# Ledger of designs, part 2: designed miniproteins, single chains, continued (4)

Each design is a single chain, and the fold is of that chain. pLDDT is the mean over its residues in the fold that is shown.

## One batch from the design tools (miniprotein)

Design m12035
Fold by ESMFold2-Fast:
Structure m12035 (fold): chain A 100 residues (1-100)
Amino acid sequence: MEEEIKKKLEELEELLREIAERVRAGEEVPPELVEKAIKLIEETIELLKEKKKTASPEEKEELDKLIELLEKLLKILKKHLYEKVPLEEALRAESEKLKA
């Protein structure tokens, strides 16, 4: 279970990196990549919830933080996929304000 969770998290990080690289290159992100990331997040959340049942109180707090982070990522990806919100425009506005 722990090795499976780690493997899924590594695969998810790789997919998110590929998505970010495509966005930076000005390329359209294929819906299939976003769908794969969503599926991996959902599967990982299920595994984390299962592990939480047998975890110590301290470990449960760490697992809850991971679950919350993954749920937030899931919402962002679903919003991008279904509402087609251009994150590049939001990122660009933020970057320009930081520059001055």
Scores: mean pLDDT 72

Design m12036
Fold by ESMFold2-Fast:
Structure m12036 (fold): chain A 100 residues (1-100)
Amino acid sequence: SEEERRRREQFRRVLKAMIETALKEIDLSDYNFKSEKEKKLFAFTRYLAELAEAMGRPLPFPLPSNDDSIENLREKAVALAQALFPELTPEEIEEILDSI
């Protein structure tokens, strides 16, 4: 429906804002990243994990670490984002991650 389309668009905007917030609020001082993409994925995945914990939701995997590959970080980020925003598909979440 038109209402569902508008709601989905609103969730996409919220998710993008959360990624931007993660980059500002997650302490990355103890970590060295090989790429900007890896840094952004790590920060976002960590931020989502902290939000899930704050909401009392169990994490479906171990906390993100600097030893995780970019692929593992991406999988963790998509899984957490979909758990927090079930209205979004994994494909839509990946598109948003690719835009940062």
Scores: mean pLDDT 75

Design m12037
Fold by ESMFold2-Fast:
Structure m12037 (fold): chain A 89 residues (1-89)
Amino acid sequence: MPELYRPDPELAHLLNVYTGETRETLTLSEIRDYLIKIAERLRLADPEDPSVYDLRDTPLGRLLGVDEVDARDEAALDALLRKRSTLVL
């Protein structure tokens, strides 16, 4: 059974606004996919490396407390998401 996480209210609101996601619990993989989709909609991809997203002065950057994310670094993304969600057992 995959581990399910409940996004905090700020993360849940961001997911709803940009993706239409209304579920109370999601896997970390699903939340990562939604974050990348939001970054793409906000056109945050670095022109020199399109897997890197500049989050400075964005709703994502404010929520996650970081200036940059790399879509290839799933472990770093998961660590950020665990700070903004709770594991549901």
Scores: mean pLDDT 82

Design m12038
Fold by ESMFold2-Fast:
Structure m12038 (fold): chain A 100 residues (1-100)
Amino acid sequence: SQEQIEMMAYLLISGAEASIRIALSSKNPQKKTELLRAAVRDAREALRLLSQLDHISPVMRAALQRLLALLQEVIQRETNPDIVAELREVAAEIQALLAS
């Protein structure tokens, strides 16, 4: 059902947010990379789930907007070009979904 898909996506978005917040506070480059890649995987799975829906709820839109803001913040601070490319790709997909 739509509610089940949105609930699963919400948990994945929340996981991505948590991983990004921990990454932003970490001084260990390897741990930052692992956490940011975990966030990218969770965000991509959430977007895959949401792509099955014709419409997303206001609660889901708010969650995506929060995730997008965090992604934009970490993109400005990250120096690894490979991870920056992955983060920008996910941010662009979220922006496209929010514009539809």
Scores: mean pLDDT 89

Design m12039
Fold by ESMFold2-Fast:
Structure m12039 (fold): chain A 57 residues (1-57)
Amino acid sequence: HMEEQLAAARASGLTDEQIAFLREALERGEWVDATRLNDILAAEGRLSPAARARYAA
């Protein structure tokens, strides 16, 4: 479950450090959907056009 979400985040351009942070949050039950992931990507300014299309809701 979390590995699929983290794999999608990696494909979106997140760094290994950001992925590790998200994994810890997921294990605590704090981050469970694309909204939080998209928010982090937007804050980093790393969202590619293709990734943005996939996370747009």
Scores: mean pLDDT 60

Design m12040
Fold by ESMFold2-Fast:
Structure m12040 (fold): chain A 73 residues (1-73)
Amino acid sequence: SAAEEALNAELAARGAALRPLIERAAAGDPEAQRRVLDLMIAYAREYGPLAGMSEEEIERLIAAAREELERLL
């Protein structure tokens, strides 16, 4: 589908642009880890509705991601 192809292309382009940041976050850079969290939150809000998620489900996903990162820090 056109919507699926557009979403996949956008995610691939964003993934390529984020690769150096993700590598730094994985290496333990706290600034990179915080920025990855901010980007994941933005993506969840942007793409969650396209995946059929409610705002409540998106906010629960964000809360879970924050808890997981707090456990790693």
Scores: mean pLDDT 74

Design m12041
Fold by ESMFold2-Fast:
Structure m12041 (fold): chain A 69 residues (1-69)
Amino acid sequence: DPVQKRLEEARRHWEETLPELKERLRESIANSENSSVSEELLKMLEAGKLPEEILSEITGEEAKYYIPR
């Protein structure tokens, strides 16, 4: 199942990059850059949302961290 495989890869990447992503999102919010997207993504991270839930909310640059080529 290609969808399931992508979600499993996204979850692994999620767990590996989570601390750096949180730091980047906090910096983005502090600098008022893409704050709405960054705020929602950070909120989902802190709430313990699954990668599949987050993928439905993120766009552009953020999406590339969860969708491996």
Scores: mean pLDDT 60

Design m12042
Fold by ESMFold2-Fast:
Structure m12042 (fold): chain A 92 residues (1-92)
Amino acid sequence: SSQLQARLEEARKEVRERQIEALEEALKMLEEGDNSPLAKRIRAVIYETFGPDADPIEVLKSLKRNLEAGKLTPKQRKMVEEITLLVEQAKG
């Protein structure tokens, strides 16, 4: 039904907005040179996935652009979900 489709679209929009906010918070933290346990975990997740030569700030910028454009690969989607969980858990 049209009501089910509208609810699914709203839920997807809410998840996307939360993920964008989490990536923006992670990006700000890393750009400010934060060495907190959360910042270290975010860097570790990026290095584990993309290798030790990865620039975590450029990776986060790329993830945010691809999320906003609807162009995330499955690997990038998993990374966005993991970073979002880390950021949200640190606030709760």
Scores: mean pLDDT 85

Design m12043
Fold by ESMFold2-Fast:
Structure m12043 (fold): chain A 79 residues (1-79)
Amino acid sequence: MSREEIDREVRSALALMQLAVDKIAIENAKKTDPEKYKELLKESIERARQLIEQARADGDSETAKVLEEYLKKLEEELK
């Protein structure tokens, strides 16, 4: 395994970790602070779009698909 392969795997793992962290933060804010909830949704949408572009650039279609499904759910919650 090359450093480039390790770097791609690390980026994928970090992207999925970020998705999990954002999900927990959003769920907590939804119960306690409606304004913070909206802010976190917008931030997570922007971050998810950036992570999707990175995953696609890396040729990581599996991670991109997971992030795309998450993005769609966030966009539906924001409306």
Scores: mean pLDDT 81

Design m12044
Fold by ESMFold2-Fast:
Structure m12044 (fold): chain A 86 residues (1-86)
Amino acid sequence: GKPSESGLEEAEKSKKILEEIIAEAKAKGWSDEELVQRLMDFEESIDPEATVELPEGMSAKDFLEQIKRRIKELEELKKEAEKEKE
């Protein structure tokens, strides 16, 4: 990565972008496949080790479940970091 950012800032940025993508998908009535395409682009930008292609045995639904779990993890990280700020 370029400059190292705090875990709090990194978690907030990732969560915000994921939430924006999901909100846009809901507003536009996107299919699971369209949502996965947007999420894959985002994951590739923040994690170069992320899957460039969906494995043949993995469905769009399975990928979305992984993203939902990641959002929860980022949300918990943000809550932990927020305890430092009064």
Scores: mean pLDDT 67

Design m12045
Fold by ESMFold2-Fast:
Structure m12045 (fold): chain A 96 residues (1-96)
Amino acid sequence: SKLSKEEIEEWEEIFKRDKEEAEKRIDEILARGEQGYDLAAKRLTDPEEVRWQYERMVEFSEEVLKLAREKGVSREELREFLEKKRREYEEEVLAR
């Protein structure tokens, strides 16, 4: 079945909240500046790494919303796209 307008609006709200929370977290991480980099902390506080993760998250959200708004997209197609893109994103993050 095709996605309803209400279902699309729910996805828009989810991604809006995720983006706002991620932007707040990124601002907090960047504001901490040069506070000690171990291997785990470097992935969270390296400005280039943090920027890359944010850009990928924004691109992912925009692609999902674009697909959700397209005429004829089903719930199953959206779910499969989300699962595929989430997996691709996780693999890219782990490979950095």
Scores: mean pLDDT 66

Design m12046
Fold by ESMFold2-Fast:
Structure m12046 (fold): chain A 110 residues (1-110)
Amino acid sequence: SLAEKLDEIFNDTEKKALTDLFDLDGDGKITKEEIRKMLEAILSGDADDPVLLKFQEKLVEVSKKYGVDLVYVLRKAFELADKDRDGTLDEKELEELVEALYEFLKPYEK
């Protein structure tokens, strides 16, 4: 599965960093809806989107906190989900990535 592939390529520190990154409300919990909104914001590239701005700010903070290159980590996650290698995630690939990230990161919730 995609979740198993993510588990094989990322270490515990990277997994904890991703969990913190996708915990947008800071409650120690992640939801599929929050992951989906964040991934959609990244894919849109809309610089005026408050979700994307909050994500970019948190990306910098979490990368420093864990000493992890989260840009690299996210790129690898997108590459694994982009099965047709067109550089874009279709709706099916996006939902598969949302589900995989949720299952993959769920054990790191607080």
Scores: mean pLDDT 76

Design m12047
Fold by ESMFold2-Fast:
Structure m12047 (fold): chain A 81 residues (1-81)
Amino acid sequence: MEEELEKALEEARERALKLGLSESQIFAAELGVEFLERLYKNALEELKAPPSIDKGLALSAAVGNPEALKEIEKIIEELKK
């Protein structure tokens, strides 16, 4: 996961440079991706949710969004069947 994240960040940096983004904009984007990946991983662990859950949904629930929490709870219940 960390090695995959590093490769993704390198590819994103190359694309951002071709789009004419500034060094500060590229750095902020890289920092944001690292933060979101770590938050996603922690959210899945805390919620005991499967890794197939959408990243946006898991992140939204991790910051306390009640709509996202309800959606994840429904997914967990579906797994119990």
Scores: mean pLDDT 66

Design m12048
Fold by ESMFold2-Fast:
Structure m12048 (fold): chain A 87 residues (1-87)
Amino acid sequence: VEEKLKELKEEIAADPVIAEIIELWVTDPKAAFALIEEAGLDKELALELVQAYFAAETNVKDPSVSEEDKLAALEEAREALERLKAA
């Protein structure tokens, strides 16, 4: 499961703008939001990815969450990334 989170992080890192948005969301959410607008990304899809990514990271690191729920959260985050990239 940790390998799947690493794969997701690598897929995000392949797009420098999306990677910077995710990184900025942790340190400066306002700057991350401004970058979404400046980059011309779909705001709703970008926010969906941010929410899905951090939910997946939280679930993967929580030992009380089932493996099935961890994998589902990771899949949702990957789908959100693909939807944003396709937009």
Scores: mean pLDDT 80

Design m12049
Fold by ESMFold2-Fast:
Structure m12049 (fold): chain A 81 residues (1-81)
Amino acid sequence: MKLSEEEFKVLEAIYKLMNEKKRPATEEEIAKATGLSRSTVRRILDRLEEKGLVIRDPETGKYYLTVEGFKALEEYKKEKE
């Protein structure tokens, strides 16, 4: 399904953070990486979880990019051809 620009920025930030840190990303890390407020990031993360594009770790409260989330990132980049 189609991503908004803000949803794309959040997903890309999670992807980059996971590759660099080899672990899931916090809301604060995502906010710093995207330049969005924490409240905006939380709202976007809620929507991305509903879409199955990210998953929250119940033990740490941190966010993973799902396989479907990675596919959505690739699709968005191709649509900007």
Scores: mean pLDDT 80

Design m12050
Fold by ESMFold2-Fast:
Structure m12050 (fold): chain A 82 residues (1-82)
Amino acid sequence: MWDEAKKALEETAKVGKEAADAAIAAGDLDTAKQILQLLYETGKQIAPLLQRALNDPSKRDEESKKIVEIAKEATKKIKELA
């Protein structure tokens, strides 16, 4: 689960950067703003889960599963905006 969470986070960051860069290059600042806002909101949801997973190994798999779900939903929404 922890390795899956890392990969899901890496994918969300990569897809988010690529989509934001493409929107900026196209002059679509409204879409770029929406992507950046979605990444910010996703980070706010994930940060406390990461902190719990790091501080309590007994919860690491549970928190990792939640991180994967949130990251995959963010990636899907970013692709829909782009």
Scores: mean pLDDT 84

Design m12051
Fold by ESMFold2-Fast:
Structure m12051 (fold): chain A 110 residues (1-110)
Amino acid sequence: SIEERINELLERLDKALEEGDEEGIRESLRELEKLLEEQDVEEVAPFVITRLLNVLSKHPDRQELVAEILRELAKESKDPRVSEFFSLLSDALLNPVEGLRKVQKWIEEL
């Protein structure tokens, strides 16, 4: 299943992040890019965002590296929707304080 493939990729990413394996991080994110290109990005992206952010929150020291890799993969992607998605993730990782403030403001206006 798609969910099982995503979970397996994110488990590999988590291990690569813990070990500081830059090649493993890049390979896992590249496989995720290919998976998103094969699926409807709008349906899969919310699931990926939630799971990916949970993995990355355990590795704050790796967030800048992951942001750089996501930006590189966004430029390499043949699907403009996947490219935009990875660019947004990269930006969110580089400015988490502003991202959290935007979420807080949105909740307060509900």
Scores: mean pLDDT 76

Design m12052
Fold by ESMFold2-Fast:
Structure m12052 (fold): chain A 66 residues (1-66)
Amino acid sequence: MIKTVTIKIDKKNKESVEEAKKKIKEIMVKTHNLDMSNPKEKEYVDKVAEAAVKVFGEELGLLTFE
């Protein structure tokens, strides 16, 4: 199942940033269905999550992930 989620992140709080990354990965895992059990899936998810968290370099707010 695929869905758009908006996550509120506190850039000042490292735990909040880490939780956001975990949430993004969880959503991607559900969307791509772990039945594939492919190392490429893991790498792809990690890269996307890392790129997404960099977006709060500008401002605290909501991050949307598809």
Scores: mean pLDDT 59

Design m12053
Fold by ESMFold2-Fast:
Structure m12053 (fold): chain A 61 residues (1-61)
Amino acid sequence: MEKRFYEISARNSADLAEYQLEQGRIDSAEQNAKQALLMGSKVPAIKEEIEKRVEEAREKA
C-alpha cells in the first residue's frame, strides 16, 4: 500500500530533521522538514502529527 511508504518516509524525514537541528545543521534539517511535510500530506492520519513535529523543531531552532 502506497500510504505505508509515505508514512515511513514522512517519519524518517521528520526524525532526521530533528536530529540535524540538534546537531546545528539548520539547512539540512529544513530540507528534511520540507520532505517530511510533503510525504505526510499524502497520509491524512499522520499529516497533523508531522506538521506539529516540524513546528516544534523549528521553534527550538
Scores: mean pLDDT 79

Design m12054
Fold by ESMFold2-Fast:
Structure m12054 (fold): chain A 111 residues (1-111)
Amino acid sequence: GKSEELKKIIEKLKELNKKLQESIKNGDIDSSINYLNESIELLEKALEIAKEGKMSKEEGEELLKQIDELIKLGLEALKSLGDAPLSKILELIGLILRLIGLKFELELILK
């Protein structure tokens, strides 16, 4: 059901946040971008479930917590960029802005 699907999405986002933290620590910008992209795809799926009214307040609060961690880690990745190509910097900025947008959308749905 949608509750089981949301639970799997939240658990996968927790896993991706741990992987993202490790890739940032290792200076692996390409893996960091890939984990952020995968997280955004999962979040977009979760927001469709929320729009259908099939997300509990508790599930929504946990999802917001995961989004906040992704934004925080994305900003840390951006701060740790050395001689990264401008295209990678702009891609990372775009992903952070998309996460902020998804957070705003979810907060509006949960009101």
Scores: mean pLDDT 88

Design m12055
Fold by ESMFold2-Fast:
Structure m12055 (fold): chain A 55 residues (1-55)
Amino acid sequence: SPEELRRRIRELEERLTRRLDAWQASGRPPSPEEQAEMMELARERAELEAELAAL
């Protein structure tokens, strides 16, 4: 349902924000693993947004 997709998108946005905030608080450059995780979360969010737009 559209409501379910929106909920999942918000969850991913919160996870991305939390990861970014944690990285910024660390004061070090992001690790390859941290970069990969953030990119994967962003890609999943984009896919869900595209699915929502197609409904």
Scores: mean pLDDT 81

Design m12056
Fold by ESMFold2-Fast:
Structure m12056 (fold): chain A 76 residues (1-76)
Amino acid sequence: MDARIQRILDLMAAVTDAQQAAGMAQTTAAQLDRLRAAIDYWRANTTNPDARAWLDGLTDDQLLARMAGYLLTRLQ
């Protein structure tokens, strides 16, 4: 569990760093779409049943709120 949470946080940090380097407003939508695609890939390709149950339990709103909250905190 902890290692997976850390990997998601690292991915969000990488997205934030890319936004800072390239210009925050211009990259936000593209980076969110990319992050979403990465999460969808993990949902489809995870063979760990606990991991699948956790990912399947996340609503789109929860995922977007978590990403937006993290990015907003890091960008400020």
Scores: mean pLDDT 60

Design m12057
Fold by ESMFold2-Fast:
Structure m12057 (fold): chain A 82 residues (1-82)
Amino acid sequence: MLYEVNEDTLNLIRTLFPSETSSRYTLSQILDYLGALVRVALGRPDLKLSREELLELLMGAWNLKTRSEVYEKLFELWGMRR
């Protein structure tokens, strides 16, 4: 399933990845981009962060109890639509 993201998120993705022209992404692609954004924000583009490690960090940072709540928060923050 492909999801649309909000304009602010698209602008951020395109700033970091200028060749990205898509406006619709799979959940896996969204998580991959979020992982890249976290690496850039930490000043560590070399940091290898697994999807599982990313979800654990987001659960801790957002005080969430389940991975499903992380996905719901991502849908909210990124303005993801079907």
Scores: mean pLDDT 64

Design m12058
Fold by ESMFold2-Fast:
Structure m12058 (fold): chain A 66 residues (1-66)
Amino acid sequence: SSRQKQIQEAREKSEEYRKKSEEYEELGRKYLKEGDLKKAILYFAESGVYLIGSSSYDIAAKSLEK
């Protein structure tokens, strides 16, 4: 059904954004270890943006499951 397709799309996007958040967090940790605080903060900020996106898609999926 159209609703099931929307749920699946939202779940897939939530997982995609979660993985991107993790990748950017790893890059931030790498630069932090190298002493580049400014670059680390930029990557942590990007990680946070994707984490918010992941959460937003998860909320959409849960809202559609009712």
Scores: mean pLDDT 90

Design m12059
Fold by ESMFold2-Fast:
Structure m12059 (fold): chain A 68 residues (1-68)
Amino acid sequence: MSIEEVNEAYLEAFKAGDAAKAYELVLKAAELGAKTLTIPEDASEEEKEQMEAVNQDLAELQKLREEA
């Protein structure tokens, strides 16, 4: 599964209200080295804020891994 595939699956899980699956997909993205997930252009402000928080956590985690 590629980062793009995880991103698409995350958006589907989020739209379906499957919080558990969405969370597992975020962890999968981190394992694949993803620093960011694509925020939907038509997302609400709350949805954008939530995904920006996830992206910040992913970016910090990946940077920490690379810096040891």
Scores: mean pLDDT 72

Design m12060
Fold by ESMFold2-Fast:
Structure m12060 (fold): chain A 81 residues (1-81)
Amino acid sequence: EEEKVLNEVLDEALEYLKKLGIITDEEVEKIKKSRELGKEAIKLYQGIKSGEVLDELIAREKLPPEVVAQLRADFAKMLAS
């Protein structure tokens, strides 16, 4: 049950992060093959959604380019480790 819910949240997180330009299709496949990277992707997704102002901007798909660039850089470091 928990593993199934985690997989559903992971798919949602990956689609969302890809729409925001934080991750690429190739990185989505790499994350799906790593449980550790999957947990980090979910954590990032939930962290983004927990911010009131950021959540409103995300709902309109209007994250500032500098915020997207910073999130992309932070996530790329996790993928490169």
Scores: mean pLDDT 70

Design m12061
Fold by ESMFold2-Fast:
Structure m12061 (fold): chain A 104 residues (1-104)
Amino acid sequence: SLQELQQRIDQIEAELQALKQRFDELEKNRSSISVNTLLNELIGLILRTIGLELDLERLEKEIEEDDSIPQSEKDELLQRIENLRAEIQALQKRILDAMRSLPQ
């Protein structure tokens, strides 16, 4: 249903916000975290962002295939998904940049 699709997008938004907060916490405490611990945490964050991208891809397919949803509602949901994908990609870039700055 439209409501279930909206709730799933809301859940992804909440999960993305939690990942952003976790990354910001790691960056804030960077000097007090061991390189190995920081690397493992950053890898974990990247994997979670990939999971969110896969969830968004599945949602896009479900929205496109649902003939019961008006096109105007589909366009609104797809715009939310596009915005979330852009935020995920921005977070991924920040995480990768953080990984590149780690000691050899």
Scores: mean pLDDT 89

Design m12062
Fold by ESMFold2-Fast:
Structure m12062 (fold): chain A 67 residues (1-67)
Amino acid sequence: SKLEEEEAEALKKLEQIDQEGAEELMKLQRELAEAGVPEEEAFRILKEKIDELYKKTPGKKRKGKRA
C-alpha cells in the first residue's frame, strides 16, 4: 500500500533523528490533530518534517536523556 510504503520510509528516517527531533514531530502531530487537519494531510506534513530533520542529523543522532 502507498501509505504503508510512505510510513515505512518515514520510520526509517525517524530512526536516524535524535530524541529532540522525535519530540518535535510528536508535538507537530498533536498540533495538527488539534487544528483538525485530516490524518492523511497531517501525515504528509509530518513526512516532510521527518525529511527535514533527517537531512539535519544524518547518522549523527543522539540518545535522549532519561527525562
Scores: mean pLDDT 69

Design m12063
Fold by ESMFold2-Fast:
Structure m12063 (fold): chain A 67 residues (1-67)
Amino acid sequence: GPEAAGRGAALALARHGPVVTREEIVAAAREAGASDEELAALEAALARFGPVLTQAQVGEALAELRA
């Protein structure tokens, strides 16, 4: 669910600092137990921000997934 994507995003930010790549977020979400369908939705939400995201942009993408 959206919880796995949220855990993955938090893990990526903790590991990689104040900016993270889409690939790092997706890899961490997969590690947190996100399904292939959840990962596809996450990748789509992240795509509007380009290849590198700030903590604020990650928060906006996660809010979009929960809406």
Scores: mean pLDDT 78

Design m12064
Fold by ESMFold2-Fast:
Structure m12064 (fold): chain A 83 residues (1-83)
Amino acid sequence: SELLQEAKRLIEEGRKKLEEGDNEGAGELFGRSTYLLGLAAGMDEERARRIGEAVKNSVKSGKTSFEEAMLLLELAVAVAVHL
């Protein structure tokens, strides 16, 4: 899936941004990846945007490690597909 490949690419770029201390850039990349994964999971556009925005804001807070960002992304997608 093109969406899954792009999401994976953005996650790897986000990891590098977190390693560089660029929480702003990491937030944008993890947020976009979450949005694409939401779409791939069959979520509507608005729901995918909301979970992407939530992940973006958490990562931009500067208190989120790569492992925590991945967990938040996974939980956001998992919860949304149950609704």
Scores: mean pLDDT 82

Design m12065
Fold by ESMFold2-Fast:
Structure m12065 (fold): chain A 88 residues (1-88)
Amino acid sequence: TELLRAFAEKQEELAKALSEVVSPEVAEELARLYAEALRAIAAGDEEAAVRAFEELARLGIEADPFVPEEEAVEAARARAREWTAAAR
């Protein structure tokens, strides 16, 4: 989907929005991984999307250690598969 690629291209804008919630360094890394995930979803690459979402979940746990790792990673995998299917 062209829309998902457009969102991936707005990595800088996403990093700025995220920096209001987490540190700027973590926001930039989150935006980079999220853009990677969106590109994978747009390409129909479910495996790449799942990997990117897993890394996003782990980075989120490092930023907020009160989020259970197993639940966050499982939710991220499910969302990656759902969004990849929806983009077809």
Scores: mean pLDDT 67

Design m12066
Fold by ESMFold2-Fast:
Structure m12066 (fold): chain A 95 residues (1-95)
Amino acid sequence: GAMEEREQRLKEFLVRTTEELRALTAELEANPKLSPAQRAELWARLEALGKEVEAHREEIIEALQNPTPELEELLREHHEVAGRLQELAKERLVP
């Protein structure tokens, strides 16, 4: 039904965005000295991901009311990875 299709789409979104957040985190951690061009690119990618997450805000909030165990784990992993990247971005990407 529509609810199962929404959950599946949200699950796919969380997997994809978590992988992109992990890639950004790894790139920041691997390079202690970023060029201005590299900082701009990473910041643009982070902003794009933030906008995508905000666009899915209502679906995420609804899922948090009654999550399946699989969806709960994906939401937990996404939150932890996003939090780590947000702290790194504050220190390394913001001028």
Scores: mean pLDDT 80

Design m12067
Fold by ESMFold2-Fast:
Structure m12067 (fold): chain A 62 residues (1-62)
Amino acid sequence: SSMEEEELWEKRMEEALKKFNTEDLRKAYQITLEVRKLTDKYPGSISGKEKAEMARRIVEEK
């Protein structure tokens, strides 16, 4: 698992959000963070599409 590379990618996403500063971009970044958490918890058990749907649900519940 390339956890360090994933963290670096997340930092780059945070920088992009500072440039655009839109609600849609903020929400997309949050969904990406939740997908990462699901990937760590369920490696290979759930498809990428299913993880994305679960992540969207988690973000919407906030």
Scores: mean pLDDT 71

Design m12068
Fold by ESMFold2-Fast:
Structure m12068 (fold): chain A 71 residues (1-71)
Amino acid sequence: MHVSVLVRGRLSEEQVAALRERIEAVAAATPDPEEAARRSQEVALSTPGVDAAVAGVTAEGPEASVTVTLL
């Protein structure tokens, strides 16, 4: 599955990378795409410096992949 997270806030490149790693772990641990998107959004919203976040998911392949985009 592929999880795409759009994030608005003030984050450094390092913080974005750390957020991506956390979301990758959540996606890998969550086989249901809808639940993976929901959990990924919750992780992003709980991250310091994030003002808003929206997560979407596309169910594809056996590997969990993640894209985090800072707006």
Scores: mean pLDDT 80

